Designed miniproteins, single chains, continued (4). Designs and how they scored, part 26

Each design is a single chain, and the fold is of that chain. pLDDT is the mean over its residues in the fold that is shown.

## One batch from the design tools (miniprotein)

Design m12872
Fold by ESMFold2-Fast:
Structure m12872 (fold): chain A 115 residues (1-115)
Amino acid sequence: YEEFVEKINRLFEAIENQDYEEVIKLTKELIKDVTVEDLRKALFIALNPESELYPILKKALKTKKITVEDIEGYDVPVFAAALLIYLLLTPLPQEVRDAIEKAILSTPAYKAFVA
């Protein structure tokens, strides 16, 4: 959890600093272990305001950080995918959205999901 929290917080810092190379690097690192099942669960969470994780995603975007307590008890790959999908649905700079989208679309899990 702690290493994952540090990566997410560094992603928010990279977005704020307009460090798009770091955004791409951290996004790829966060989604490397995401499976097809994780993507299905993540999509449901990111699109459903009634999901338990949705308030945490909203808080993360508002505060631009997460804590271990925010994600404790949740599946890390599912949370990572849900947060990244949620970010794509928010008004972020186009370069950030393009970086996140390209990284997600390049995953083996996404390729299997759309096959």
Scores: mean pLDDT 74

Design m12873
Fold by ESMFold2-Fast:
Structure m12873 (fold): chain A 60 residues (1-60)
Amino acid sequence: SSEEIARKMLEIMRSLKQGTSVAALREAADATGLRAMDMLEFTQRSGKRLKEEARKKAAG
């Protein structure tokens, strides 16, 4: 499901904060049936969304 894929992308984003390379994203994309470019784009969108959610949590 889309939610399951999104959770895997969030996990990849956490790995990126640890200095994970684009090669690791490519492997994860292959495992999920997505392309690395799509994975990167979704990871960037999720990053912005996480920041927004953290702000909402702090505000209420």
Scores: mean pLDDT 62

Design m12874
Fold by ESMFold2-Fast:
Structure m12874 (fold): chain A 66 residues (1-66)
Amino acid sequence: MSPYERELSTLIAALDRAGLVALIDALDLSDPAVQAALKRLGFSDEDLASRARVRAAALRLIDALE
């Protein structure tokens, strides 16, 4: 598991769904560094094409941690 994946998983485990949505909404998806970090966590180019898709993918990850 990559360091970015572990870091995000730990953060997601500490956040509720509302906090996770707020975090995703605060991320600059136009930033190449943000895109690279999300791709390392398993987000595809298709997921990164819209904020709604990124939110859906992140919520699927938090569901896996319940």
Scores: mean pLDDT 67

Design m12875
Fold by ESMFold2-Fast:
Structure m12875 (fold): chain A 77 residues (1-77)
Amino acid sequence: SSSDIDFAKKLIARLNELLKQAKAINAPQSFIDRIEDLIAQLQAMIASGKIPSRDLTLLLVRFIGLDTELWLLKKRL
């Protein structure tokens, strides 16, 4: 639906901000790669025109995990 596409676009914007922060603190390349992979998966879903709400929710859970991991990385600097 259009609302799922809008949500996916907002999630990409949040992931791009997370990516910017990860690069600013020189996070491990493996962590940066995981953020970029999630962005690529969301972009592919938008391009396909089909965004299953369940799959979008699972990608949101992955985002929350990455956001938490970045917070932990910042605390260990």
Scores: mean pLDDT 87

Design m12876
Fold by ESMFold2-Fast:
Structure m12876 (fold): chain A 75 residues (1-75)
Amino acid sequence: GMETLLVALPPSKTEELIELAKKYKARVVEVAPGLYYVETENAEEFAKEVEKLGGLVVARVSALPATGKVLVDEL
């Protein structure tokens, strides 16, 4: 099922994050510079790709609404 990840990633890697979201059909919302909510049906693969970019999955969230700047919405 769909999961929401809270991701920390350097802002310089935002374009790479957007390309991952397009590939994995994810929604990405920037809540602060370097902090993103990612909603996807393939959380495990997305988490691995974030780690490859030097990022960190800081939490898996089930109840927090994604608020902020929508960068990609592929859902």
Scores: mean pLDDT 79

Design m12877
Fold by ESMFold2-Fast:
Structure m12877 (fold): chain A 90 residues (1-90)
Amino acid sequence: SLKEELEKLIKEYKEEMDRAQDAIEKLPLEKSNEYGKKLQEINKEFIELYDKAVEAIKNKDEKKAKEYLEKMKELIEEVKKLVKEIEKEV
């Protein structure tokens, strides 16, 4: 179901954000602040998409719900890319 897909994406997002946070802690302060700001921007967008996805699912708007879930997946991939970028700087 779309609700189960949403719950799975939230779990995956939290796991990838935890990895990003752990990676940032190994960097010098200036670099950790730079990557921290990028993660804050992603987090803001993810929260907005989450709210829209929840509303679309409740309203049974399957097309909009799928669109928001796909955008959430794209943000998870952006976090994964940032983790790899950070790990190369250590």
Scores: mean pLDDT 87

Design m12878
Fold by ESMFold2-Fast:
Structure m12878 (fold): chain A 94 residues (1-94)
Amino acid sequence: SAKQEEAAKLLDELIERLEELAAEETDPAMRRQIRWLVGMLRQLRKMLLAGQVSVEEVLKALEGALAWARENRLPEAVIELLEEAVRRLREIAE
């Protein structure tokens, strides 16, 4: 669907921006956490394109990722990217 294609594109953009932040991250522990998040988002995108999850389920997963990032004190730039992704995906899901 058009909503699935828009959501997949949003996930692609988010993954690319997070990989850039991980490459610039000097703290090895924080870099690993950002890369783990990227891995989870890649799997989520794969499931979305395979029709295994809905756009609404992707939104719920991104909201969970944002909560996890806040609890684990990920860099502000990572949190801001997740907040923007959640906001944009809510608009797509409407």
Scores: mean pLDDT 89

Design m12879
Fold by ESMFold2-Fast:
Structure m12879 (fold): chain A 62 residues (1-62)
Amino acid sequence: DEELDKLLEEIGKALGATPEVVRAIFENAVKEGATEETIAKGAADKGVDPEIAKEVHRIISS
C-alpha cells in the first residue's frame, strides 16, 4: 500500500526508526486493542503528527 508506506516513512523520520519498525509497532498496538485516541496521544508525546498516526491506525485496523 503506497499511501501507507509514505505515512510510515514520515513517522519513521520523526522517531528515527525504519518504516518496517513503525508498521510493527502499529500492528502490535492494534492487536493489543489500542484505540485511535491512544495512538494519537502516544504519537504527539513523541513529536509525531497525531493526524498522521490516526490515519495509519485506521488503515491497519480496517
Scores: mean pLDDT 81

Design m12880
Fold by ESMFold2-Fast:
Structure m12880 (fold): chain A 97 residues (1-97)
Amino acid sequence: MTRKELAQRALAELPALLAEVEANVDDPALLRAARAVALAMRFQAREALGEELSEFEREFVERVREILRLQQRGEISDEEAVRRLAELYEEYERHLA
């Protein structure tokens, strides 16, 4: 599967996936963390399809990826990863305001 095919699927399927998470998860921090991951995937998908990301959008993607890498390596707990992702999403909302 090509990067462009994955990007097209991500853009088509992410809104439904996020809606399912929102319907089934009552924890506000988990919801914010899920939104941060979905947003980073959307930015990466847009870039893969030829869109130029802003510096803020690129940095957001890299920060999400680093948190997930630390969690996957066991360097931070699942709870700490959720906290950091939720804080990053709140930072993004403040940047847009």
Scores: mean pLDDT 83

Design m12881
Fold by ESMFold2-Fast:
Structure m12881 (fold): chain A 73 residues (1-73)
Amino acid sequence: SEAFAQALARAAARAVAEGRDSVLVSVAALARATGLPRATVSRHLDRLVALGAAERTARPGEYRLHVRPAPAT
């Protein structure tokens, strides 16, 4: 979903601007920001975990999104 991608891009851009390699995101906050059902947000985040772009934290519904610049081609 474009709304989900845009919300993650904003979170990633803020982390990069702050010199961080990761940012914490929550299912509840993303659902509120995007208007998507929590189940849909969870499925998108779980897909990012499968792709190595995010990790689940110890807190239910919280994920750590990895933000690193891609290597120059």
Scores: mean pLDDT 79

Design m12882
Fold by ESMFold2-Fast:
Structure m12882 (fold): chain A 91 residues (1-91)
Amino acid sequence: GEEKALALAEEGLEDAERALEEAKTTENPTLAEAIGIVLRGIGALVGAELALRVAEEKGEVTEEIREKAEKAIELAEEAIKIAMELLKKAK
């Protein structure tokens, strides 16, 4: 129901915030570490998009679900961009 979609959006937001913090604070990563951050960012992005899709399928897209999922998507995309730059430097 709505509670499930909200929980998924909140989890996606937490995952995105964590991935972004890791991307911003990681210095001189190994290739494996940089890949890990990219994959965590992608996971957060997919989770947030899934939350919106679940809400849409049930006609339960609330403002709170939309705002949290959209913020999670934005933060996850920023984390991926930073991590991709780290990946280019990791050799």
Scores: mean pLDDT 81

Design m12883
Fold by ESMFold2-Fast:
Structure m12883 (fold): chain A 83 residues (1-83)
Amino acid sequence: SKEKEYEELIKKLEELRERLIADMKSKGFPQEIIDRVEEITEEAIERIRKGEDPKKVLAEYLERYRKVLEEATGKEFELDPVV
């Protein structure tokens, strides 16, 4: 069912969030940037939970994430394809 598919996707996103936060902390990112990444990740999860198209939500999420990192560091970032 659609709900079951979204629950499985949400679980994967929550696991990804934990890994991203741990990685950002290990790399010495400021807490303010980590908090912003957590916020946009939670927003994306909620949008999927509400039944929005996961592909569109994830595309917008990745763009927002990239922009936050670029604004925080003054460098352009490319995100590696998710395996």
Scores: mean pLDDT 76

Design m12884
Fold by ESMFold2-Fast:
Structure m12884 (fold): chain A 99 residues (1-99)
Amino acid sequence: NLYSQLVKIATKVLEEKGLPAKLSSYLAVLLLEVLNNKDDHPLELLTKLTKIETRAKSYPNLKDVPLADFLKLLRAIQKSKGSAEEKVGIIADFFKKYS
């Protein structure tokens, strides 16, 4: 199960960066959507991500994140040719500013 593997990777990266482990499921979902979505426009990807009802509502910190910064995050993940660990690292570094 790719989702379970991404949760394990996210948990490890979050622990290494001193971030809350409760973010692991959200990071895994975000990365999974980017990997499964062929849409090149970050705004459409964001719209799909915000429709993930339970997960989006579980992370109040995202409500205070400027839209432009979140779109920049999505672009950074889409442009990355790195490993899943590297992509999770990009997401974790972003949330470190808002945790």
Scores: mean pLDDT 69

Design m12885
Fold by ESMFold2-Fast:
Structure m12885 (fold): chain A 80 residues (1-80)
Amino acid sequence: MSEEEMREVLEKFRRDFEGALEYLRENPDEEVFEKFKERVEGEIEKMKEASKPLSKEIQEEIEELEKEVRERLEELKKEL
């Protein structure tokens, strides 16, 4: 995977994540939330693995994204 391909993956992930969060706020369901959380955590893990041969900057962006995603999921869970 190239750095350019990883940036496209990150952009798509952010877009899909925002849409799913909006859906869950409008349609709160704890089971759907838990499945979404598991899927999102798995996608981040795959991105971290794929970023190992890429720049440190990309690796740090993914780590920052992981932290942001975790915090936003914790906030959403409190609203369910």
Scores: mean pLDDT 82

Design m12886
Fold by ESMFold2-Fast:
Structure m12886 (fold): chain A 90 residues (1-90)
Amino acid sequence: MSKEQQVQQLQHFGDLVLRTAAELAAARAAGDTFTAEILESMLRMFHSTSHLHPNPETGKLMAEGVAAAMAGDLARAQELFAQAVQVEAE
């Protein structure tokens, strides 16, 4: 896979995590426990998958980004995913 393709996939991953976390926050605010449980499970899967990244530095930043998103800190998650993209681009 090219570096450009790796960066694009990582950007897509970050966007997906941020969207899922925003939907989780909305579900929690609405008291929609069923939807919240599904979205929490998806974020746990994204966290586990981050540790499978071939570059351990990128994988660490991905995992920290998912953890921040799960905590509701979308700004921190966005910052961490941007750092992961920078590491992968080099």
Scores: mean pLDDT 85

Design m12887
Fold by ESMFold2-Fast:
Structure m12887 (fold): chain A 86 residues (1-86)
Amino acid sequence: MEEAERLAEKLRELGATDEAVAQAPQIVADAEELSSYDPAALREELATTPNPDVQTQLQIALRITATKDLAERVDLLIEQMDRAAA
């Protein structure tokens, strides 16, 4: 929530569109929610699971873990924008 407000403010300062600024809370919320997933464990299960339904679920989880990288990118982006604004 606090991170979303900071991101929105920095995007606004950088001249982002109102639409992009409005996405900031959703981007941060999605990234935070999905950051608990362990990509290594999910890849191991995908490699050993013969069941197609389970494979589909694991592939979705791997996409979710890619969103975890987005959380790290959001944190770094906020830090870089703070540094540039200082």
Scores: mean pLDDT 56

Design m12888
Fold by ESMFold2-Fast:
Structure m12888 (fold): chain A 68 residues (1-68)
Amino acid sequence: MPELVLELPAGPRSRALAERVSRIAGAHGIEVKYRPVEGDPALVEQAVDEAIRAIKAGMRSGTVSARA
């Protein structure tokens, strides 16, 4: 199964957003791996939007990160 790694700062908001991305990715046959990292909380929504766009564009594997 193709795997997308989603790197977000640790926290309940990041976990909830990672769950949402995982549900969307599941519909496209993609597995999402949530990896808590040192990251910028201000970039979390941007990283989530990038992950969703990548999934919809047919990207199969990669890493999307909330790091500047």
Scores: mean pLDDT 77

Design m12889
Fold by ESMFold2-Fast:
Structure m12889 (fold): chain A 68 residues (1-68)
Amino acid sequence: MKEELGEKAQEYLDKVREGKDVEESAKKALEYAKKLSSLVDNSEEALSYSEQLIKGAVDEGEKKLKAE
């Protein structure tokens, strides 16, 4: 269960970095990250880290879309 949620979060995060469906994929990545964080002891730290990664990935994806 936790492993499956982590794999889904990573899959959508990678899609955001690729510039594919950035807005949709970022929302999905955050949803899976929140659900995963609820299942671990360090939920606040895990969620904060995930939010940082998603923002960085969105910036990268947006640059790709803006360039072309």
Scores: mean pLDDT 73

Design m12890
Fold by ESMFold2-Fast:
Structure m12890 (fold): chain A 54 residues (1-54)
Amino acid sequence: MSVQQQRQRDRDILDRVIPVIDQRYRDAVQRGDVRQQIVYHISLNLHRTARDFT
């Protein structure tokens, strides 16, 4: 029960954070900012992986 509650909270947080990082990644792509693209792409992959294992 405690694990399921923690999992749901972590999932809710990731579901809110992932779209924000995705939007920043897309903004970096549109601006041609390769350095920000790399940073946000890594961050997005880490958060999505955490989401999949939550």
Scores: mean pLDDT 80

Design m12891
Fold by ESMFold2-Fast:
Structure m12891 (fold): chain A 88 residues (1-88)
Amino acid sequence: SEILEKALEAYKEGKIDEAIDLAAEGLEKGDLKAAAFLLEILLKEKNNVGIDALLEGLKKLGISLEELLEAAEELGFKLAVEYLKKLL
């Protein structure tokens, strides 16, 4: 997805807050791949408040943890995959 590509580029450049904002925008638009990347960033940054907010956002949007896990596995987001498997 285009928004995921922008979020990945921002993160590679060390623009962590910009990457989080872009990935969160993707989540709001129902982009599962952007949502999976958001979880991966938040886990790498140990942002527990952000993780809790992400899980609440998924509930409000009707996105299942299983759907998010499939997106995370497809993209190789290892921390997100491990985290989601522990919740399921």
Scores: mean pLDDT 88

Design m12892
Fold by ESMFold2-Fast:
Structure m12892 (fold): chain A 66 residues (1-66)
Amino acid sequence: MEVEKLREEAKKLEAELSKNPNDIDLLQRLADVYRKIAELSTDPELRSEYRLKAAEYEAKIRQLKA
């Protein structure tokens, strides 16, 4: 089940990010994973939540590059 596997991947990446909170590569990978979860989600509420999560990581990347 693709969504469950991606959620597990996101959890592992979030654990790595806790060690390196400003790692742009990890933030980009997290944004990509949450975007994929949103794309695969058929539930509009879950889709919205995961899109927001991806946007949060993208926003942090923009802040770090500014």
Scores: mean pLDDT 83

Design m12893
Fold by ESMFold2-Fast:
Structure m12893 (fold): chain A 57 residues (1-57)
Amino acid sequence: VPLLSPEDARRARDSLLAAGVTEPVGFEHPETRGDASPEALRAAEDRYVALAEKQAA
């Protein structure tokens, strides 16, 4: 399950920011990502894309 907790999601986002990655391209392979159902993966990716788009706007 990819980033079940809000803390895991925040940590992945912070890792991307610390690495200087502000584009959604970097979020597809966060270190905190593990085995997960296709639905959970899709939901997590949608959240990261939304965050990246919000930062760009």
Scores: mean pLDDT 51

Design m12894
Fold by ESMFold2-Fast:
Structure m12894 (fold): chain A 102 residues (1-102)
Amino acid sequence: MKKVAVIARPEVYDSAVEQARKLAEEAGLEIVDVKTADSPEEARKLATEMAKKVDLVIADSPELARAVGEAMLKEGAAVTHASATPEEIKRAADEKRLVLAP
């Protein structure tokens, strides 16, 4: 089972984590880590560390996913967001790519 980490801002943490759990379950992925970041710079640092341990990071928003995407892909992990579909999340994890909302 591919491993997933979640990064969310404190103000949307509960909703983002719940949505990410539903998406991971439908895509057949395991959530192994959840972290909060209050800035894009903190998110990039956390994402770079998490990328060494997971196949995919789910950010709370497309904006946050874009902010961390380059750093995550360099470490060999995919990035997406909590508003993606289960099919998009599975494809992101399989292809190791950034997936944003259409």
Scores: mean pLDDT 75

Design m12895
Fold by ESMFold2-Fast:
Structure m12895 (fold): chain A 65 residues (1-65)
Amino acid sequence: MLEELERRLEAAIASGDLAEVLRLSTEIGVRELELIVLDGPEEELERLRELEARVDAAIAALKAA
C-alpha cells in the first residue's frame, strides 16, 4: 500500500514526528527487500525508492531543525 506509506510520511513530516519517519524508513526498506526477493513489479520498486529518498530528506531536515 504505497499510497498509505506516502500519506503517513506526509503526516509525520507535517507534525515533525521523527520517530514515525524512522518507522516508515524501516517499513519501506522491508517492503523493498520483499519485492526484490519476490521479483515484484519495477513500478512499485521505483515508487518505494522515491519514498526512501523523501524519508532520507525528511530525517535530515528534522535533525537540522
Scores: mean pLDDT 81

Design m12896
Fold by ESMFold2-Fast:
Structure m12896 (fold): chain A 68 residues (1-68)
Amino acid sequence: MSLSEAQLAHLAALLVERGLSPEEARALARQIDALLAQGKGREAADLLVSHGLSPEEAERLIVAAITA
């Protein structure tokens, strides 16, 4: 399931709050959206972890994005 424009903006905002630049946050949010659209939720979480989030934070951010 792909994220809406509002959900993508919300995910990018959460990533900026975690210390990413707005440009990096938007690029990462689009990559997460593409992975979620493919049903690759674990790979989406792993990508967030590779950018400095804990596994628990990554899971929480994905849930926050899809429930926005």
Scores: mean pLDDT 79

Design m12897
Fold by ESMFold2-Fast:
Structure m12897 (fold): chain A 103 residues (1-103)
Amino acid sequence: DISSLSDSEILNGIQSGLSPENKRRVGELLAQLDLLLQQPEEVLLPSNPLNPTPEDTTRVRRQDALDALYAEVRAILEEAGNAEGLALFDQYYAQLTGRAPPR
């Protein structure tokens, strides 16, 4: 249960042991998660996630965007062998979205 942890403590736990590039990427994805949860069911996302511009957006379902973000964070953590970070991320995702992580 992560309810006693601050957002910064959760982020540090998730990013623990990652390379600087992976830490930055995971941090960006977690920031996008918070923003997506404030959006309607359909959202505008950058068409190029590596070089986002306000003029170059694609309309997607919020759930599809959340699922893509969840998959990318988990892939990074699995590749890094960060089992503890995976567990923290699954709990954080479930807490923020109000739904269980995909099994």
Scores: mean pLDDT 69

Design m12898
Fold by ESMFold2-Fast:
Structure m12898 (fold): chain A 85 residues (1-85)
Amino acid sequence: MNEEGRKELERGVLETLLLLAVMFGISDETLDRIAKELGLSPEERERLRKQAEENRKNWDKIVKELATLSREEIEKLFEEYRKKL
């Protein structure tokens, strides 16, 4: 793999980790670190941090909803969060 291919792979991994971080409301520190690595603006990082915080506060509701979702509904949620990145 050349340098470009490696950077694309690293970006893809970071984007996936950022998506999961926002969806599951992981720590603000980890989220900010990943977002900075992706080159997101301060405004975008703040928006994602707020989303992650809201998801943390609603964790019980999110877990309950995920347990009842079909595969298609789960894929739709992932796509929705990905679009917010």
Scores: mean pLDDT 70

Design m12899
Fold by ESMFold2-Fast:
Structure m12899 (fold): chain A 92 residues (1-92)
Amino acid sequence: MKEEAKALVEELRKILEEMDKNGPTKEQLARAVEIIYQLANVFKKLGLEEEAEKLRKIADEIRKAMDNGDFQKAYELAKKALEIAEEAVEKL
């Protein structure tokens, strides 16, 4: 589980780096949301319930930003999710 969390954080980081180079696309943001929900589930199983809930809320906010066509806001929220996930992994 700890190694799964680290792998998901690295995957999220790579997608965010791709968005920085190629711009945030709907497909990239949808993949980021999927990873963030997966991270929230992993952190909940590891006892990091507060961090898991924060990640779920941010993923929901990213989806709302995407629905409104605000891909830049969605990208900024995805970066915030990465910061929370990296900090959570340090507690493992």
Scores: mean pLDDT 86

Design m12900
Fold by ESMFold2-Fast:
Structure m12900 (fold): chain A 67 residues (1-67)
Amino acid sequence: MKEEEAKERVERGNELLRRAFAAAVAHDSEEFQRYYDEAIRVVGEKALDYLLLGKVEKALEEVKKRL
């Protein structure tokens, strides 16, 4: 269902963003870019912006609009 698929994508996007930030802290630019680009592919740019701001509900709405 669209709601479950949107939740899965948001959870994956958050996981990828955590990995990207961990790579950034470790000064690993290649791993940062890889995880960041994958997060964009999973949730899209608008939802990613909401996740960066901690607005999980708005990110879910944005992902649902694209499904």
Scores: mean pLDDT 82

Design m12901
Fold by ESMFold2-Fast:
Structure m12901 (fold): chain A 83 residues (1-83)
Amino acid sequence: AEELVKKAQEALEAGDYEEAIRLAEEAYEEALKDEETPESQFLAAQAYDILAQAYRELGDDERAREAHRLAVEYARKAAELAA
């Protein structure tokens, strides 16, 4: 999942928004398929944040808002599990 998040971020920075979406979706699916850990929840949060940014750049405000909401939720869950 970490490598997929890194690749998604690189695609986003390169302006390849469709590739960033594809990699971010793979990243959160990988992060969330296994045991629930602070690390897995934080990786999911990072993937959803990339997804939100990519959708915003493509003008899909509805999907961008939903992805951002999920990024915040997974970040909170990661913090709760780490405490």
Scores: mean pLDDT 83

Design m12902
Fold by ESMFold2-Fast:
Structure m12902 (fold): chain A 74 residues (1-74)
Amino acid sequence: DKEAEELIKKAQELLDEGDRAMARGDFDTARRLYNEAIELAKEAGKKATDRDLSIRIVAVILRAVGNLLDIELA
């Protein structure tokens, strides 16, 4: 499941970058990065057959969505 692992790794990197943007109040950059992370996680989900990897994919999506909601409410 190499492709799904590579996609989720990139999604987690984008999520971390988005968290850094959020910490400095750069909501436009954070929103872009979280949306990119969600798209990569969705692509990983199409390829993932491993339960642990699928759980990680869902966790990334939920975290990104939660942070996007925080931006919308700010």
Scores: mean pLDDT 82

Design m12903
Fold by ESMFold2-Fast:
Structure m12903 (fold): chain A 89 residues (1-89)
Amino acid sequence: SEAERLRAELAALEERVTEEYLAMPEDSKVFSEGIKEAIALGERAAILAIRTKARTLEEVEHALAVAEKEGRADLVATAREVAARLRAE
């Protein structure tokens, strides 16, 4: 079905984002660049990367700036939510 095809596409994007992230050095700057690349690969993959992998406010703020520049409303909302959570810690 169409829903099954969309789920398969999302799973492939999630796997791609995971592979790219694991190939990067453990450094906030490189991770921030990875989130930017995830946005280019797909909005849903980028949302997943922000929610599951962002560990610092700097990483999320970088993703927010890129999402705002690209006009990606759902990603902007997600990044703001994660940033608010990290600021509350």
Scores: mean pLDDT 63

Design m12904
Fold by ESMFold2-Fast:
Structure m12904 (fold): chain A 64 residues (1-64)
Amino acid sequence: SKAVEEARKYGGQGLKAFDSGNYEEAAKYFEKTAKAYREAGLDDVARFFENQAKIAKKKYEEAK
């Protein structure tokens, strides 16, 4: 579905940002990924990315 395709694109961007230490951007992309998976009815994978966004936010706060 289109929602799954968008989720994959945002997830890839989030992972790239996370790997580069850009945790603020990673959190935003993981939130977009989770939303897209929710729209597709894939609640378990959406919950995983919601948790990844929380981890990224925590790392961003720790870097302040």
Scores: mean pLDDT 86

Design m12905
Fold by ESMFold2-Fast:
Structure m12905 (fold): chain A 96 residues (1-96)
Amino acid sequence: SMDDQIIRQMRGIIGYMRGMVDRMYRMGKISPQDYTNLMSRIDNSSSQVDSFINQGNYDRARDIIIDTVDDMTNFFQPVDPDSSQQMQQMRQRLRS
């Protein structure tokens, strides 16, 4: 269903952000402090998204993803522009 598709897209974006932060940290492109802060941000967003999905409030879940992607894109644009672009493309699909 369309609802199942949007839920999978939201989970995919959260997973992608975690994978990107892990990869950048392993490559030495971000500090240990940035790694901890970014992972905490993603974990908090993930918990809020899951809560709103469980309530059937997909609009608020989507807004949390969008805000989180925008923060991540701003941080990673100078570090890994290709990953930032991929996150923005995933974000755009949530609204299409």
Scores: mean pLDDT 85

Design m12906
Fold by ESMFold2-Fast:
Structure m12906 (fold): chain A 87 residues (1-87)
Amino acid sequence: SALETMLLGIASELQEARRYLEEGRVEEAKEHIEKAIEMAREMNTPLGEEIAEMGEKALEYLEEGRVEEAKELIRKAVQKALDAVLA
């Protein structure tokens, strides 16, 4: 489905962001988080809005230098997207 394809795309972007954070490449990670937020909002669903809010909060943590908390939020957002595909 189109929704399933979107969720897999969001998960992929967030996983890429997490990898960049592990490399200390914060600006590249932010670009992937921002793309995931845009995709999540384009879903126009409560789930998409929740994932977008998690992405926005991860960007706030990165602005504060709270990289580990950002990574954990990204991990939870990926899990939420993948759980929805499996449901």
Scores: mean pLDDT 90

Design m12907
Fold by ESMFold2-Fast:
Structure m12907 (fold): chain A 57 residues (1-57)
Amino acid sequence: MDLYLRAAKAITEMVKAGAKSISFADIAKALGVSTGTLRKAYREIAERRRELEERAR
């Protein structure tokens, strides 16, 4: 979750800076981690997001 919070902040900063698109490589570079590490964190978050979307219906 710590990595996710850092990734979320990096994405928010890039969006505020006017980024048209944000890739995993951009986020990984901003955090100083590998794209593989970031993908693992995002798979976990994607699963939670899916659960929340299902419950919202």
Scores: mean pLDDT 68

